# Designed miniproteins, single chains, part 18

Each design is a single chain, and the fold is of that chain. pLDDT is the mean over its residues in the fold that is shown.

## One batch from the design tools (miniprotein)

Design m603
Fold by ESMFold2-Fast:
Structure m603 (fold): chain A 84 residues (1-84)
Amino acid sequence: AEPSVEEKAKEVLERAKEIIEKLKEKIAQETDPATKAKLEQMIRSIESLMQILERALEEGNEEKAEKAIAHLESLIEDAEKLLA
């Protein structure tokens, strides 16, 4: 059976936390100001969507939660490409 919205949210939030830590490690090693700013903006975007997802779950808004999960998954993939 397909996982529940709550289970999918838990999984994507954990992945988001892991990717933020990797982005922070890359920022610590980065010397190019433009690249550093791009990485910092990516962290802010992920954190913002994590907040939106958490609020949607509190409100019981499954549609909003599913949209936030999909958007977070997309940002995590973009962040993984920046870390490659």
Scores: mean pLDDT 86

Design m604
Fold by ESMFold2-Fast:
Structure m604 (fold): chain A 98 residues (1-98)
Amino acid sequence: ATEVYRYESEDASLTITLNADGTLTAEGEAKTNAAALELAGLFLDYANEQAAKGVTSASLTIKMADGTTYRFEGVRKGGYMALTPESRQTLVDLAENS
C-alpha cells in the first residue's frame, strides 16, 4: 500500500492510500462536523480524479473527536467514483448537522 494523498489542518487530517488491487483506502480525523464534511469532499474529489485513471473503488473512515465514526464507500461507475446509497445518506446527514 502506498500513501498518495495527505491533508492536515488545525481541525482535520486525511490520508489516502492506493492499494495493490487498484482501490483507495482513506482515513480521517475531524474535530467538527464541518471539518468532517470538508474531508469527505476532498476524498470524493481525489477519488473521482483517480476513477478516471482506473481506480475501481474507494473507502473513507472519519473518526470524530467525540468517538463518532463516519464511513463512506464508492465504486467506479464509468469514469467517476459513485457513492453507495448508504454513503450518500451519511453525507446528507453530516451536511444537515454541520
Scores: mean pLDDT 87

Design m605
Fold by ESMFold2-Fast:
Structure m605 (fold): chain A 81 residues (1-81)
Amino acid sequence: MSKVEKRKEQLEVVMETAEKLIIIGLEIDEKLGLSKVTEEDLEKLRKEFKERLEKLKNLIEKNNGSISVEEAVKIYLKELE
């Protein structure tokens, strides 16, 4: 497997884990009465996550795998702020 393919796979795992943790956090906040999360909000979050993941995969491919998974995740989190 190429360096690009390997980093894309690692990025997918990291981003999927991050998405699950964010959703769990939102569900806990709703259960505690700290916020209301709608199905529409969750669908929007999943869509944005998928779009960001594809953008980061393209960045890894364009840079021939020179961007690390850690750096890609940092870029994603910064864009969410």
Scores: mean pLDDT 73

Design m606
Fold by ESMFold2-Fast:
Structure m606 (fold): chain A 95 residues (1-95)
Amino acid sequence: SDSEYKELLKRYRELFERAQVVIDRLLDLLAEAKAAGDEEKARRVQQVIQSLEVSLDRVRGYLSRNDLEGLKEELEHLERLIEQAEREAERLRAE
C-alpha cells in the first residue's frame, strides 16, 4: 500500500543515516589498522564496510523496482548488519 511504502521509505532514511555514521567510524578504524600494519584487523573492518555497502545497494535496487516485499526484508537485514557493525566498532575501539 502507499502507506506501507511511505513507512518503509522513512525506515530506509533512518537506517541510511545510521549506516553512514557507523561506516565513518569503521573507515577511521580501517585507517588506524592500516597505519599499524594490522592486515587481519584491516580485512575484518573492510568486510563489515562491504557488507553494509552491498545491503544498501540491494535496498536501492528494491526501491527502483517497487519491490515492497524485498525492500522490507532487506531493511530488516540492513538493521541487523548495522547493529553488528556498531558492536564490532565499539569492540575494535576498546582494543
Scores: mean pLDDT 89

Design m607
Fold by ESMFold2-Fast:
Structure m607 (fold): chain A 63 residues (1-63)
Amino acid sequence: KKSLEKFSKGEELTAPALDELQRISKEAKALRDELVAQGMPEEEAEKAARDYFRKKVEEKIKE
């Protein structure tokens, strides 16, 4: 919503937006850890987790 849209534009985060970002961040970290456990190089796993985080944030802004 508006709080996440402001974050995308570099504005200050509100508490609800921070909570959503923390959940998405935990999901991205879990994905990265899972990919590394499967034998993926750390750089590639971090890139995949970063792409996942970005996509999820964009989806929340569009809603």
Scores: mean pLDDT 72

Design m608
Fold by ESMFold2-Fast:
Structure m608 (fold): chain A 98 residues (1-98)
Amino acid sequence: MSLHELGSEAAILGASATANLLAARLFLKLGEYEKAIEYAEKALKDIEEALRILDELLAKTTDPQQQALIQQQKKSLEDLRKETEELLKEAKKKLAEQ
């Protein structure tokens, strides 16, 4: 796979993770805790895959400007991971209280 194709795949996974987190937040607000957990776990899987691809891109990239952009994308995904993990924790807590 080319560097361009890897970058596109990481971007698609990041968008998928964001959509899944948004769905998880909506289900949490609706009291549908099992669905909130399902979508949060899907988001985490997408984030993990995207971070793995970005690490591969960093290993293959020698241009400092491109390395900085990839590091910025990694940070955004790491921040999204933290938000998703907190939501998953809350959803599991709420499910256990039922």
Scores: mean pLDDT 88

Design m609
Fold by ESMFold2-Fast:
Structure m609 (fold): chain A 81 residues (1-81)
Amino acid sequence: SEAEEAARRALIELMEAASNGDAEKTKQYADKLIELAKDLSPEVAREYAESLRAGAERFKNRYPDVAKILEEAAKELEKIA
């Protein structure tokens, strides 16, 4: 669906921003993904939450602010799922 394609693009944009240590863009894309996730299946929202938690763990030492944003976004996705 268009919602699934949009959410996938948002996840890619989010992880690219996180990989660059851009906390502001990471928050922007995280908020966009959370909004799009309301139209996703619980299973897909759960998979995205797991991806964000993995990202938070990966970036926690290099970009702790980015890691915190990803962790909070994962919690919001888990509430939707």
Scores: mean pLDDT 87

Design m610
Fold by ESMFold2-Fast:
Structure m610 (fold): chain A 85 residues (1-85)
Amino acid sequence: SIKEELEKQVKEIEELLDELGVKNKEAALEALEQIALGNKDYEALGKKTGLSASLLKKLDEEAKKRGLDMLAPSMLELVEGVEKV
């Protein structure tokens, strides 16, 4: 099931965020979505999200290593729900 696989990946992302000491998980997921879409400007993302550029780079590298970066857009939709217009 896609749902079961996504729930597993969400848990893996939450564990990664906890390992890196990320307190604002929503901001980290937004940054991961941008990174997955090809936005590698960690400094600009850090300024927008309040996360350090070095933390975002580490998050990108670890997510890519674990195969989580390619699911970030779908995970943001599932974890945060529908963003209000």
Scores: mean pLDDT 68

Design m611
Fold by ESMFold2-Fast:
Structure m611 (fold): chain A 74 residues (1-74)
Amino acid sequence: LKEEIDKLREELAKLVEEVGVKGIPLEVFEEKLTKLLELERDYFVKVEGADEEEVKKKAEETKEKNLKDLKELK
């Protein structure tokens, strides 16, 4: 689970490095970010014992903020 999270983070970082944030299609970024947040939720709930509802709320807020920020950059 942690390994999958690290791999997705590396993939996103590599995409940003290669094409820049503005060069990444919004749809591709949203898809990868959604998958990353789902994996992070599973990690925090199952491994760190965090409250599932709190983690879901934070994930939704993070996704909304990141998508808004990226739209503003484009």
Scores: mean pLDDT 70

Design m612
Fold by ESMFold2-Fast:
Structure m612 (fold): chain A 93 residues (1-93)
Amino acid sequence: MLKSKQLAIEDLRLEIESLRAAIEALRATLADESASEREKALRISGLSVVVVATEIARRNAEEVAPDDPEAQELVEEGRELIREARELIREGE
């Protein structure tokens, strides 16, 4: 557990940025007809790792800063992106 609300919020924000980038990278790879099965697998694996990291950061922010409006907004954004990422992973498999 993070001991500072600010650190928890900053960590979640960074993980959300990483998650958005990983989602875009997988979407681009899936839309590329020339992409190899190895490239698709690598993007799926990378996105899966970032999903886990974002879930941990989200849970930490929710526990440390449950009543902070910025933290609440980021927690909900993280939940939506995790759902999107999991669906995209299923489509790519």
Scores: mean pLDDT 84

Design m613
Fold by ESMFold2-Fast:
Structure m613 (fold): chain A 80 residues (1-80)
Amino acid sequence: GKKEAEEELKKLVEELNKLAEELKKKIEKNDPSAGKIKEELFEISERLIELSKVAPEAFEKLYKTLSEFAQEILNLVLSK
């Protein structure tokens, strides 16, 4: 239902923010594990887009809590 989608959205938004920050740090360090985190970020972004169709109002509210870099990642997946 909508409530379950809203709870999953909140969890995934928090995970997206955390992984986006980690990816940024790994890119700065030229760490080869950056590629793996990028894949995880894309998977989370795809799931967030799916959930946004079920709970669009909750998605819009949570999207505003994303860092600029996390928003850029999510927008890249949305444009595919």
Scores: mean pLDDT 82

Design m614
Fold by ESMFold2-Fast:
Structure m614 (fold): chain A 78 residues (1-78)
Amino acid sequence: GVEAAVASATAFVEAGLAALPTPASFELESVRVEGDKVVVTFRVTVVVDGEEVEGLLTIYANAKTGEIVRSGGRLVGS
């Protein structure tokens, strides 16, 4: 269900950020259902050259199985 998809997306982002050599954090921004997919968006903050850089990371998961089917990101803010 949606809960499994959100849990899978959260675990995916947490594992990815934990593998970075730099400080990183994330926050759940939104969850929406689009047909057979759950679209989970996270606000991600990473420290690059001593400066905080924010981006949005969107994870698409299957609404029934919770399997991650695609991910995409973009920078937000200056």
Scores: mean pLDDT 78

Design m615
Fold by ESMFold2-Fast:
Structure m615 (fold): chain A 70 residues (1-70)
Amino acid sequence: GEEALKKGKLYFEAGDIAEQRGDLEAAVKNYEKAIKYFEEAVKSGAPGAQEFLDEVKKRLEEVRKRLEEA
């Protein structure tokens, strides 16, 4: 649980950095990995995991929209 949450945070941060640098494809890849680990963290009952999952899903939707408009 806790290790999955930590891995999710790592990929979420990597996705955020990629997004800020304009690497939208790398942002998508990292956000998708973050979702996988946050889903594992939610299943194991890790505190705050659902909030991180919801946030990364919103960020992924926004980045995908930007890729469609580019």
Scores: mean pLDDT 85

Design m616
Fold by ESMFold2-Fast:
Structure m616 (fold): chain A 61 residues (1-61)
Amino acid sequence: MSKEEIIKLAEERIKHVEELLKNETDPVVQRVAQHELERLKKALTLAKEGKVDEAIKLLNS
C-alpha cells in the first residue's frame, strides 16, 4: 500500500466521521467519534511523514 493510498484512506475516513458528528446528538457517541477523529488525524500525520507502517497500524486498531 502506497503512502498516497494511506493518506487518501485517512482523509476519506476523517470526512465520514466529521459528517456523522454533524447529525449526532448523543454525547457518548460524540465522544467516541471525537476519539476516532484524533486517531485518524494522527494516522494522516504519520503517513505524511513517511511512517506508513505506523499509520497503517493505527488505522487498523
Scores: mean pLDDT 80

Design m617
Fold by ESMFold2-Fast:
Structure m617 (fold): chain A 94 residues (1-94)
Amino acid sequence: SAEEALEALEQLKEDLEQLKKELEELEKKKEVSKETIERLKNLIKALEDTLKQLDKLEEKYKDNPEVLEAIEEVKKQIEELKKRIKEFLEELEK
């Protein structure tokens, strides 16, 4: 249902905010483990897969403005998080 979709999108927003806070703490470190680098690379792939799922959800709810607005907000948060992770990984390789 649309209500279930909105609830899932709200949960995803909370999960993304938590990941952002965790990234902010990692950015304060001079060095991170090889395992942390692998996790961040895997997180980018997971975020890209989530964007593909959101594209499908957008098509399913194309006539529901509330769901479309929530999807757009989440997509923006994912793109911003992906950019920050990529920039952090690039900094670590220098």
Scores: mean pLDDT 86

Design m618
Fold by ESMFold2-Fast:
Structure m618 (fold): chain A 115 residues (1-115)
Amino acid sequence: MGAEEGRRGAESGDPKESARGAAEAARGAAREAVKGGSGVGAAAGGASAGGATAGYMIGEKRGTKEDYAKAAREAAEGAEGAAEGARRSPGGEEGGEGAERGAEAAREAAKAAEE
């Protein structure tokens, strides 16, 4: 469900909100990978979401635009990992599509955070 939050983050014009949106989109991608019943996707999604969260936390603590842009980029990479993990798993097609929506939203938010 983080895809919409990623889109809203990208549209905010605020690097902090863009980073937050990217992190939410990454967590959404991980949840969709798990929802598809994919153990491999769940493992990849969990690791990816953890990385995204860590990045976001660093950005939020520092409060600089550069930190937020970095956190958003890391969240987008995490979301891509979740989508890839879901696609590689037998029976994970539904979760893969959901994870891909999250990854797309995270990428848009990461682009906005860099402006």
Scores: mean pLDDT 67

Design m619
Fold by ESMFold2-Fast:
Structure m619 (fold): chain A 107 residues (1-107)
Amino acid sequence: MEEKMKQAAEQLLKGSKQLKEAGEELKKEAEERAEKAEDPEVRELLRQAAEYAEKSIEYSEESAKLAQEALEKGPTKEQVREAALLHASGTVYYIGAIALIKAAERL
């Protein structure tokens, strides 16, 4: 059980760090495109995309922090579950940000 919890925490730590990096790049892209956008509706969608990317970064940071603390103190089932839920939330916001950028490209 402990070994599986350790592996799960290590996987969540790595995955959340990767999601944070991807979110930071996506946020930067959305913000740069929003600054350049002449259409107010396109600009609003891109600003919302940047906000979603920021939420993805926040959730991924919380997941990574909890996963790292779990690895240092001995991972519990509760900590792994919480880190997984935070990672899932970050993933949803990341996908949402991509969807908003694609919507802006169609306008």
Scores: mean pLDDT 89

Design m620
Fold by ESMFold2-Fast:
Structure m620 (fold): chain A 106 residues (1-106)
Amino acid sequence: MDAVRAARAALLRALARGGSAAELQAALDALQAAEGQTGPVTVTRVAREDGRLTLALTYTGNAAAADLVGFLEGLRTVAAAGRAIDIETADGESLRADSVEVTATT
């Protein structure tokens, strides 16, 4: 349980400081490993429109848990502040995600 909170805090810090795609993926992987039965956080969509890149995250688990609600609100706050996230693709392109959307499913 403490490992899940630590992993969520690490992801929020990475997003808040504008961390690289590698830092974001590492934080997501750590959160996924820590959650076990609660479900993983997954990057589900990367969309490009009008020169803007949107990164979508899906959380599958107990969305009613207070700590999870706090984590999702933290992600929305960072996204609302206009934080960009750099994404490096497998073909060597560097992209910047100009917004982050979070979806929770139970």
Scores: mean pLDDT 52

Design m621
Fold by ESMFold2-Fast:
Structure m621 (fold): chain A 80 residues (1-80)
Amino acid sequence: MRELLERAKKLDEQGKKKNIHGIARRDLNAVLQATPLFLAGEEEAVVPVTGVSGAVTDAVVTREQVEAMLRNAEALIKQS
């Protein structure tokens, strides 16, 4: 989890330089919000996530889902 948080923070700096927005920005923000909660010992975190329709909803996310969200944000930012 510490490595995931460090990766998310590095990606956040890259995203600021690339002016990322929309789904990539929101997913990255959700990862940044959830990862500290998992480091504090939480098994699940409630974070705002962007669905396929573009709607923002509160979702319960697991460590595995947060890792997937980070991978998706990394892919989107790399393309941008």
Scores: mean pLDDT 71

Design m622
Fold by ESMFold2-Fast:
Structure m622 (fold): chain A 90 residues (1-90)
Amino acid sequence: DATTLIRTWREKGWEGTVLLPGEDYPLTVPDYLLRRGGFRKLQEWFEKRLGRPVFSYEIYPLVSGLNEQELGELLKVLGVPQSEIDAGLS
């Protein structure tokens, strides 16, 4: 549930980990985003946002620089329901 992920990020920041249903290990928010969308979707989203090419080594620092509003936008692009995003950000 992305609601649990968003709440963990708000409480513990980008280093916070969450164990989601079906996962064997707790994930950080950057790890969850990479697992859910894959590198290509994250790269494309950041390239549109920054107006420049994005390399693989930039993904983690770029994700760690997102604010609450930007994280919500990215989660929506990755197919997270708006209701789960709103519940996590409330």
Scores: mean pLDDT 79

Design m623
Fold by ESMFold2-Fast:
Structure m623 (fold): chain A 61 residues (1-61)
Amino acid sequence: SRINEIEKEKDAMISAIDAETVAKQATATPLERDNLQRDKDMEIRLIKSEASSLIAAIEDS
């Protein structure tokens, strides 16, 4: 279903962001590591929000 496609894409994007952030944090200072974590958390929140909005629109149809 389209909902399953959106969920799969959301999960793939989150996994990619997690991997990228871990790689960046490996050579980061503690302050940079904290900033990278906050940026990641915000980006993931936005991705989840967008996915939820798209799913809600489909379910309301």
Scores: mean pLDDT 86

Design m624
Fold by ESMFold2-Fast:
Structure m624 (fold): chain A 90 residues (1-90)
Amino acid sequence: MKKGYLLRITFEAPDRETAERALRLAVEAVEKAGGEVLSAGLHRIGERRYLLSIVFTAPDREAAEKALEAAVKALEDAGVRVLSSTLTEL
């Protein structure tokens, strides 16, 4: 049985278009890592700061942590500056 997780990443982006692209890349990275994405959201929290939130299921916490690592790496590879990341079991 898969468990539910909440992934939150705070990052810097010059505009909303870049932030929306970052959200898409993070969702794709979680799915490629074996996570099943249930919902995703993007919120502007500062002038050039955004929070993305992804609710997904994974078989265990180790798989969920790999999904978070994949999402962070995908953002960094795209030139997005990641400020913080958290993973919460639901």
Scores: mean pLDDT 86

Design m625
Fold by ESMFold2-Fast:
Structure m625 (fold): chain A 94 residues (1-94)
Amino acid sequence: NPALELDRALEAMIAETAALLAALQADPTTPPALVAQVQAFLDRLRAIRDALRNPLSAFGQERLPTLRHLSLAELEQRLRAAFDALRAAVAAAL
């Protein structure tokens, strides 16, 4: 079930991104731009999750072009790739 798989993937990515953001914010040597990048990604994941779980609210408040143009399976794959790229970029910057 692509919708269930995407929901589980989003919850996992949100939890990991929030933990990563908290760790970066706890380290005063972390570049502010890197903190902002991780925060922006977390905000995007939450917006996508909220759009998927609350379509009426999403239609009124959130317009995610990517969600409208991708299958749920393709969206999951792209979000996982973006998350992996973010983790690699953070590891390289530290």
Scores: mean pLDDT 76

Design m626
Fold by ESMFold2-Fast:
Structure m626 (fold): chain A 82 residues (1-82)
Amino acid sequence: LKEKMLSLKPGETLVESGKADEKAYVFTNEADDPEAKKRLIEATPEYTSLYLSKDMTEEQLEEEIAILEELKEAREKVEARK
């Protein structure tokens, strides 16, 4: 999933759902910042739904990335303990 989203070309939308979580993952390139997109996808927890809006601004995308990166850091700190 994350790998497919990273390879998404301009104007493409990836919709993937199914199985246990039946979650929809939607990403469009109209408001796409390649670096922000990469950071967002990488910060998303394993087996978690990822939602991106067609109307998402660069500012909103950065805010979402910041939240996910903070959550990822918190999880890594928990895992790092003995």
Scores: mean pLDDT 53

Design m627
Fold by ESMFold2-Fast:
Structure m627 (fold): chain A 66 residues (1-66)
Amino acid sequence: GREAVVAWAQRTFGLSREQAERAVDILLEGIRAGRGREAAEELQRTFGLSPEQANRLGVRVHIEVV
């Protein structure tokens, strides 16, 4: 679920809990709206994630939350 992905993002990318929660929520909203690519790009700008890191988080959100 959402909490498991948040905890994974904190450990994997070194995000704070607040950053990880915001990142997951941005991706969840983007995927549901059919704008997953734009959401991933926002994560790169806002949290300094690489394209690979943003993609890995998006896959986890899609599998475990969406």
Scores: mean pLDDT 85

Design m628
Fold by ESMFold2-Fast:
Structure m628 (fold): chain A 116 residues (1-116)
Amino acid sequence: MSGEEAQQLMLQLIEAILNKNREEALRVLMQIVLMMYDSASRIDPKEMAEIIVEILKNAMELLGIEITPEIEQQLEWVRDAAERLMALLAEAKAAGLPEEEIRARLEEEVEALVAE
C-alpha cells in the first residue's frame, strides 16, 4: 500500500475523532492496524497503540486542531482500542490464520467495542 493511503486513513480517523463517531473511528483504526500486519509480531501492542496516538496528536497539531479535554478522552479510547486490535492481530498472525479470517476476527472485535 502507498503512503498516500496511510495518510488518507489517518485523516479519516482524525475526522471521526472530531465528530465523536466511535463506530467510524474503529472501522478506520482496523484498516490502519491491518496495514501494520508485518510489524504485528515484532512490536508490543501497547507500544504500537502509543505510537499511533502520538502520530495522531502530531498530525492534529500540524493541522491547527486544539487538543481539548474531550479530544484527549477520545485519544485515550483510541489507544485502548488500538492495543486490543493489535494484540488480536498479533495472536491471529502467530496462529497462522489466513488474512480473510484475521479480518473477520478484527471486524467482530470492532463490533464488540462499538457495543461498549
Scores: mean pLDDT 81

Design m629
Fold by ESMFold2-Fast:
Structure m629 (fold): chain A 91 residues (1-91)
Amino acid sequence: NAYDSIISIVEKALQAAREGNLDEALIYATLALMAVSHAIANGVGDVELLKEARDYIVKAIEALESGDVETAIENLQKAIDLLKEAKEREK
């Protein structure tokens, strides 16, 4: 489903950030932003939770661009938590 795909991409961004591969983390975070934005535009799932997750992905991208790895990891983790919550609400 759309949530599993988005979660997988955000988890790849988080893993890359944890490994210190900021370029790879930025690529996956950007792909996750595109995927979440597409889901919101098409009214897929819990749009309010998706918008909140998107905001955390944006903050993570900004942190990655500034080299703030700790802030990037925190925001990517928050996005994953919100996406998992949105998925659980679909049964």
Scores: mean pLDDT 86

Design m630
Fold by ESMFold2-Fast:
Structure m630 (fold): chain A 83 residues (1-83)
Amino acid sequence: DDEEQLLQRIDQAREELNKKIDELLKDDPELREEMRKTVDTSFRQLREILLRSLREGRITLDQALQTIDLTKEGLEYLIEKSA
């Protein structure tokens, strides 16, 4: 199921980013919470857009998964630069 694969990829990306936040920002609880909220908000918005686009046949699963990967890379960069 394409929707299940999309949701699984988002969940995996969020889990990996949250682990990185917890590791790199362990000594700054305020920034850690802000970064976790940023990750959560970004993927909630992305999930809604990608699910709608996928359901309407406007994008392929491969395009949706690539968008998730690029979003993860951008957020990972932000987390690393904030540490």
Scores: mean pLDDT 88

Design m631
Fold by ESMFold2-Fast:
Parts: sequence; C-alpha cells; structure tokens
Structure m631 (fold): chain A 70 residues (1-70)
Amino acid sequence: DVDALVEGTRAETEARLKAAGVDPQWAREVADRIAELTRETIADPSKAQENETRARELVDEAIARAKAKA
C-alpha cells in the first residue's frame, strides 16, 4: 500500500524532527514535503536521487534552524 508507506515515512520524519528540537508546526510541514517527495519517487523512480538529496537538505535545514534559535 503506497499510501501506508508514504504516511509511515511522514510520521517517522515528523517524530525525528520533533526529537531534534524542531518546532512542531515546522516539523509537520517538512515531514509533509518529504512524504510528497517519497510519493514522487514511487511514481517516477528516475527521480529517486534528486528527491533523496532534496529530502536530506530539508531535514538538515530544519535541524540547523532549530539549533540556531536563541
């Protein structure tokens, strides 16, 4: 079930970002975007490398922003 896989990825990403100190609202938005990238990769595997790179950048940016907050 593609929807179950995508939702699992979203929920796991959201939980990891929250654990890293990312704002809950921002963590949800980033997790939703990563879920979209996962769905795109399933529909078009040729984009897997590009989508993985983008997902990594989104996670790294969210964590960096959380650490930079005073």
Scores: mean pLDDT 82

Design m632
Fold by ESMFold2-Fast:
Structure m632 (fold): chain A 90 residues (1-90)
Amino acid sequence: MEEKVKEMEEEVRKAAEGSSPTAQRLADGAIEAIRKAVEAAKQGNFSEAARYLATAHILAAGAYLLGDREVSEAVKKAIEKAQEIIDELK
């Protein structure tokens, strides 16, 4: 689990590399939200996990609106992987 979370974080950071400072901040915020979602799910707080994933989706939309589509797509992919991890915990 920790290894998969780390892999998702690295994929999002790579997508943010060379992007604007704002896109990098959105990427960092999305990584934090995804990490918190997985931790909430591990504690059995699936509603809290869903709330954090919703936050990551909002941050991905923000990156897309700013023209940082690569960051947006990387965050969306990380959310999908996080959802798979959360579903395995149910």
Scores: mean pLDDT 83

Design m633
Fold by ESMFold2-Fast:
Structure m633 (fold): chain A 88 residues (1-88)
Amino acid sequence: SLKQELLEEIEQQLANIDANAAKLEQQRAAAGVTQEQLDQAAQTTAQLQQILDSGDWDAFVELARRLTAVDAAGYKAVLDFVRKKILE
């Protein structure tokens, strides 16, 4: 089922985030994060909070596909939220 497939993907992604968190942080530092990128990350986080509060699944899925501006902790929080919603 779609729910089972999504749960398996989420669990695998959560495990991979924990395994490579240090690598992701090093890549961000080496890339030289600009003020524009920091501003974009803040806007993405604000949009994420609004969507999570509204429960708009379609908007959440679209935003999740664009989560290149958040760190590993932010991405993990998103995956934990989705997992909890699927398990409900």
Scores: mean pLDDT 61

Design m634
Fold by ESMFold2-Fast:
Structure m634 (fold): chain A 89 residues (1-89)
Amino acid sequence: LIEEAKKLTEEELEELIEEALKFEEKKAGRPVDRSTLTKIDLIVYLLELAYEEENYKRYVAAALKLLQELGIKPEEAIKRIEETLESAK
């Protein structure tokens, strides 16, 4: 996951974020105002999509990359992702 996060380009990261936002918009039945979104909101949406998708690793890697950009250590980032996914079950 950390190695996959390091391999993500900015373009690939933006594409994965857009997929997560589209999933959230479909789930809510309304558009999401992207101008009000924080990086934490994007991380949550990526993890929600990861929970529903069989190929979840890409979305988890994108969330991890955003957590690292916020200055969170990889070990702490992985723990927070695992706790979030476990609490969603």
Scores: mean pLDDT 72

Design m635
Fold by ESMFold2-Fast:
Structure m635 (fold): chain A 95 residues (1-95)
Amino acid sequence: SRVNEEGNRLNSLIRDGTVTPEEVAEFGELGLEESSEGAANAAQGVTDTAKESKKVSADVKALLETVSKSVKLTVEGEESGKEGRKLFEEAVEKL
């Protein structure tokens, strides 16, 4: 899926210290659109990779944590999905 492909790309950018908040926002949008356990797992994996990196900004790490939480909320139900979308949109607005 596009979420898995973009997640793999972000992991490479995180390792190289070149990931941007804008690329994380694009990944988050794909994860919210797919709204699957696979998308939630991909978002968690990228977030965990970023937490272990000393090359990645605090803003990117915070946005990835929001993406991971937001995508998981969309998998858990329609009402929680609305809260997940709101959290994601509020985080992107602060960029």
Scores: mean pLDDT 86

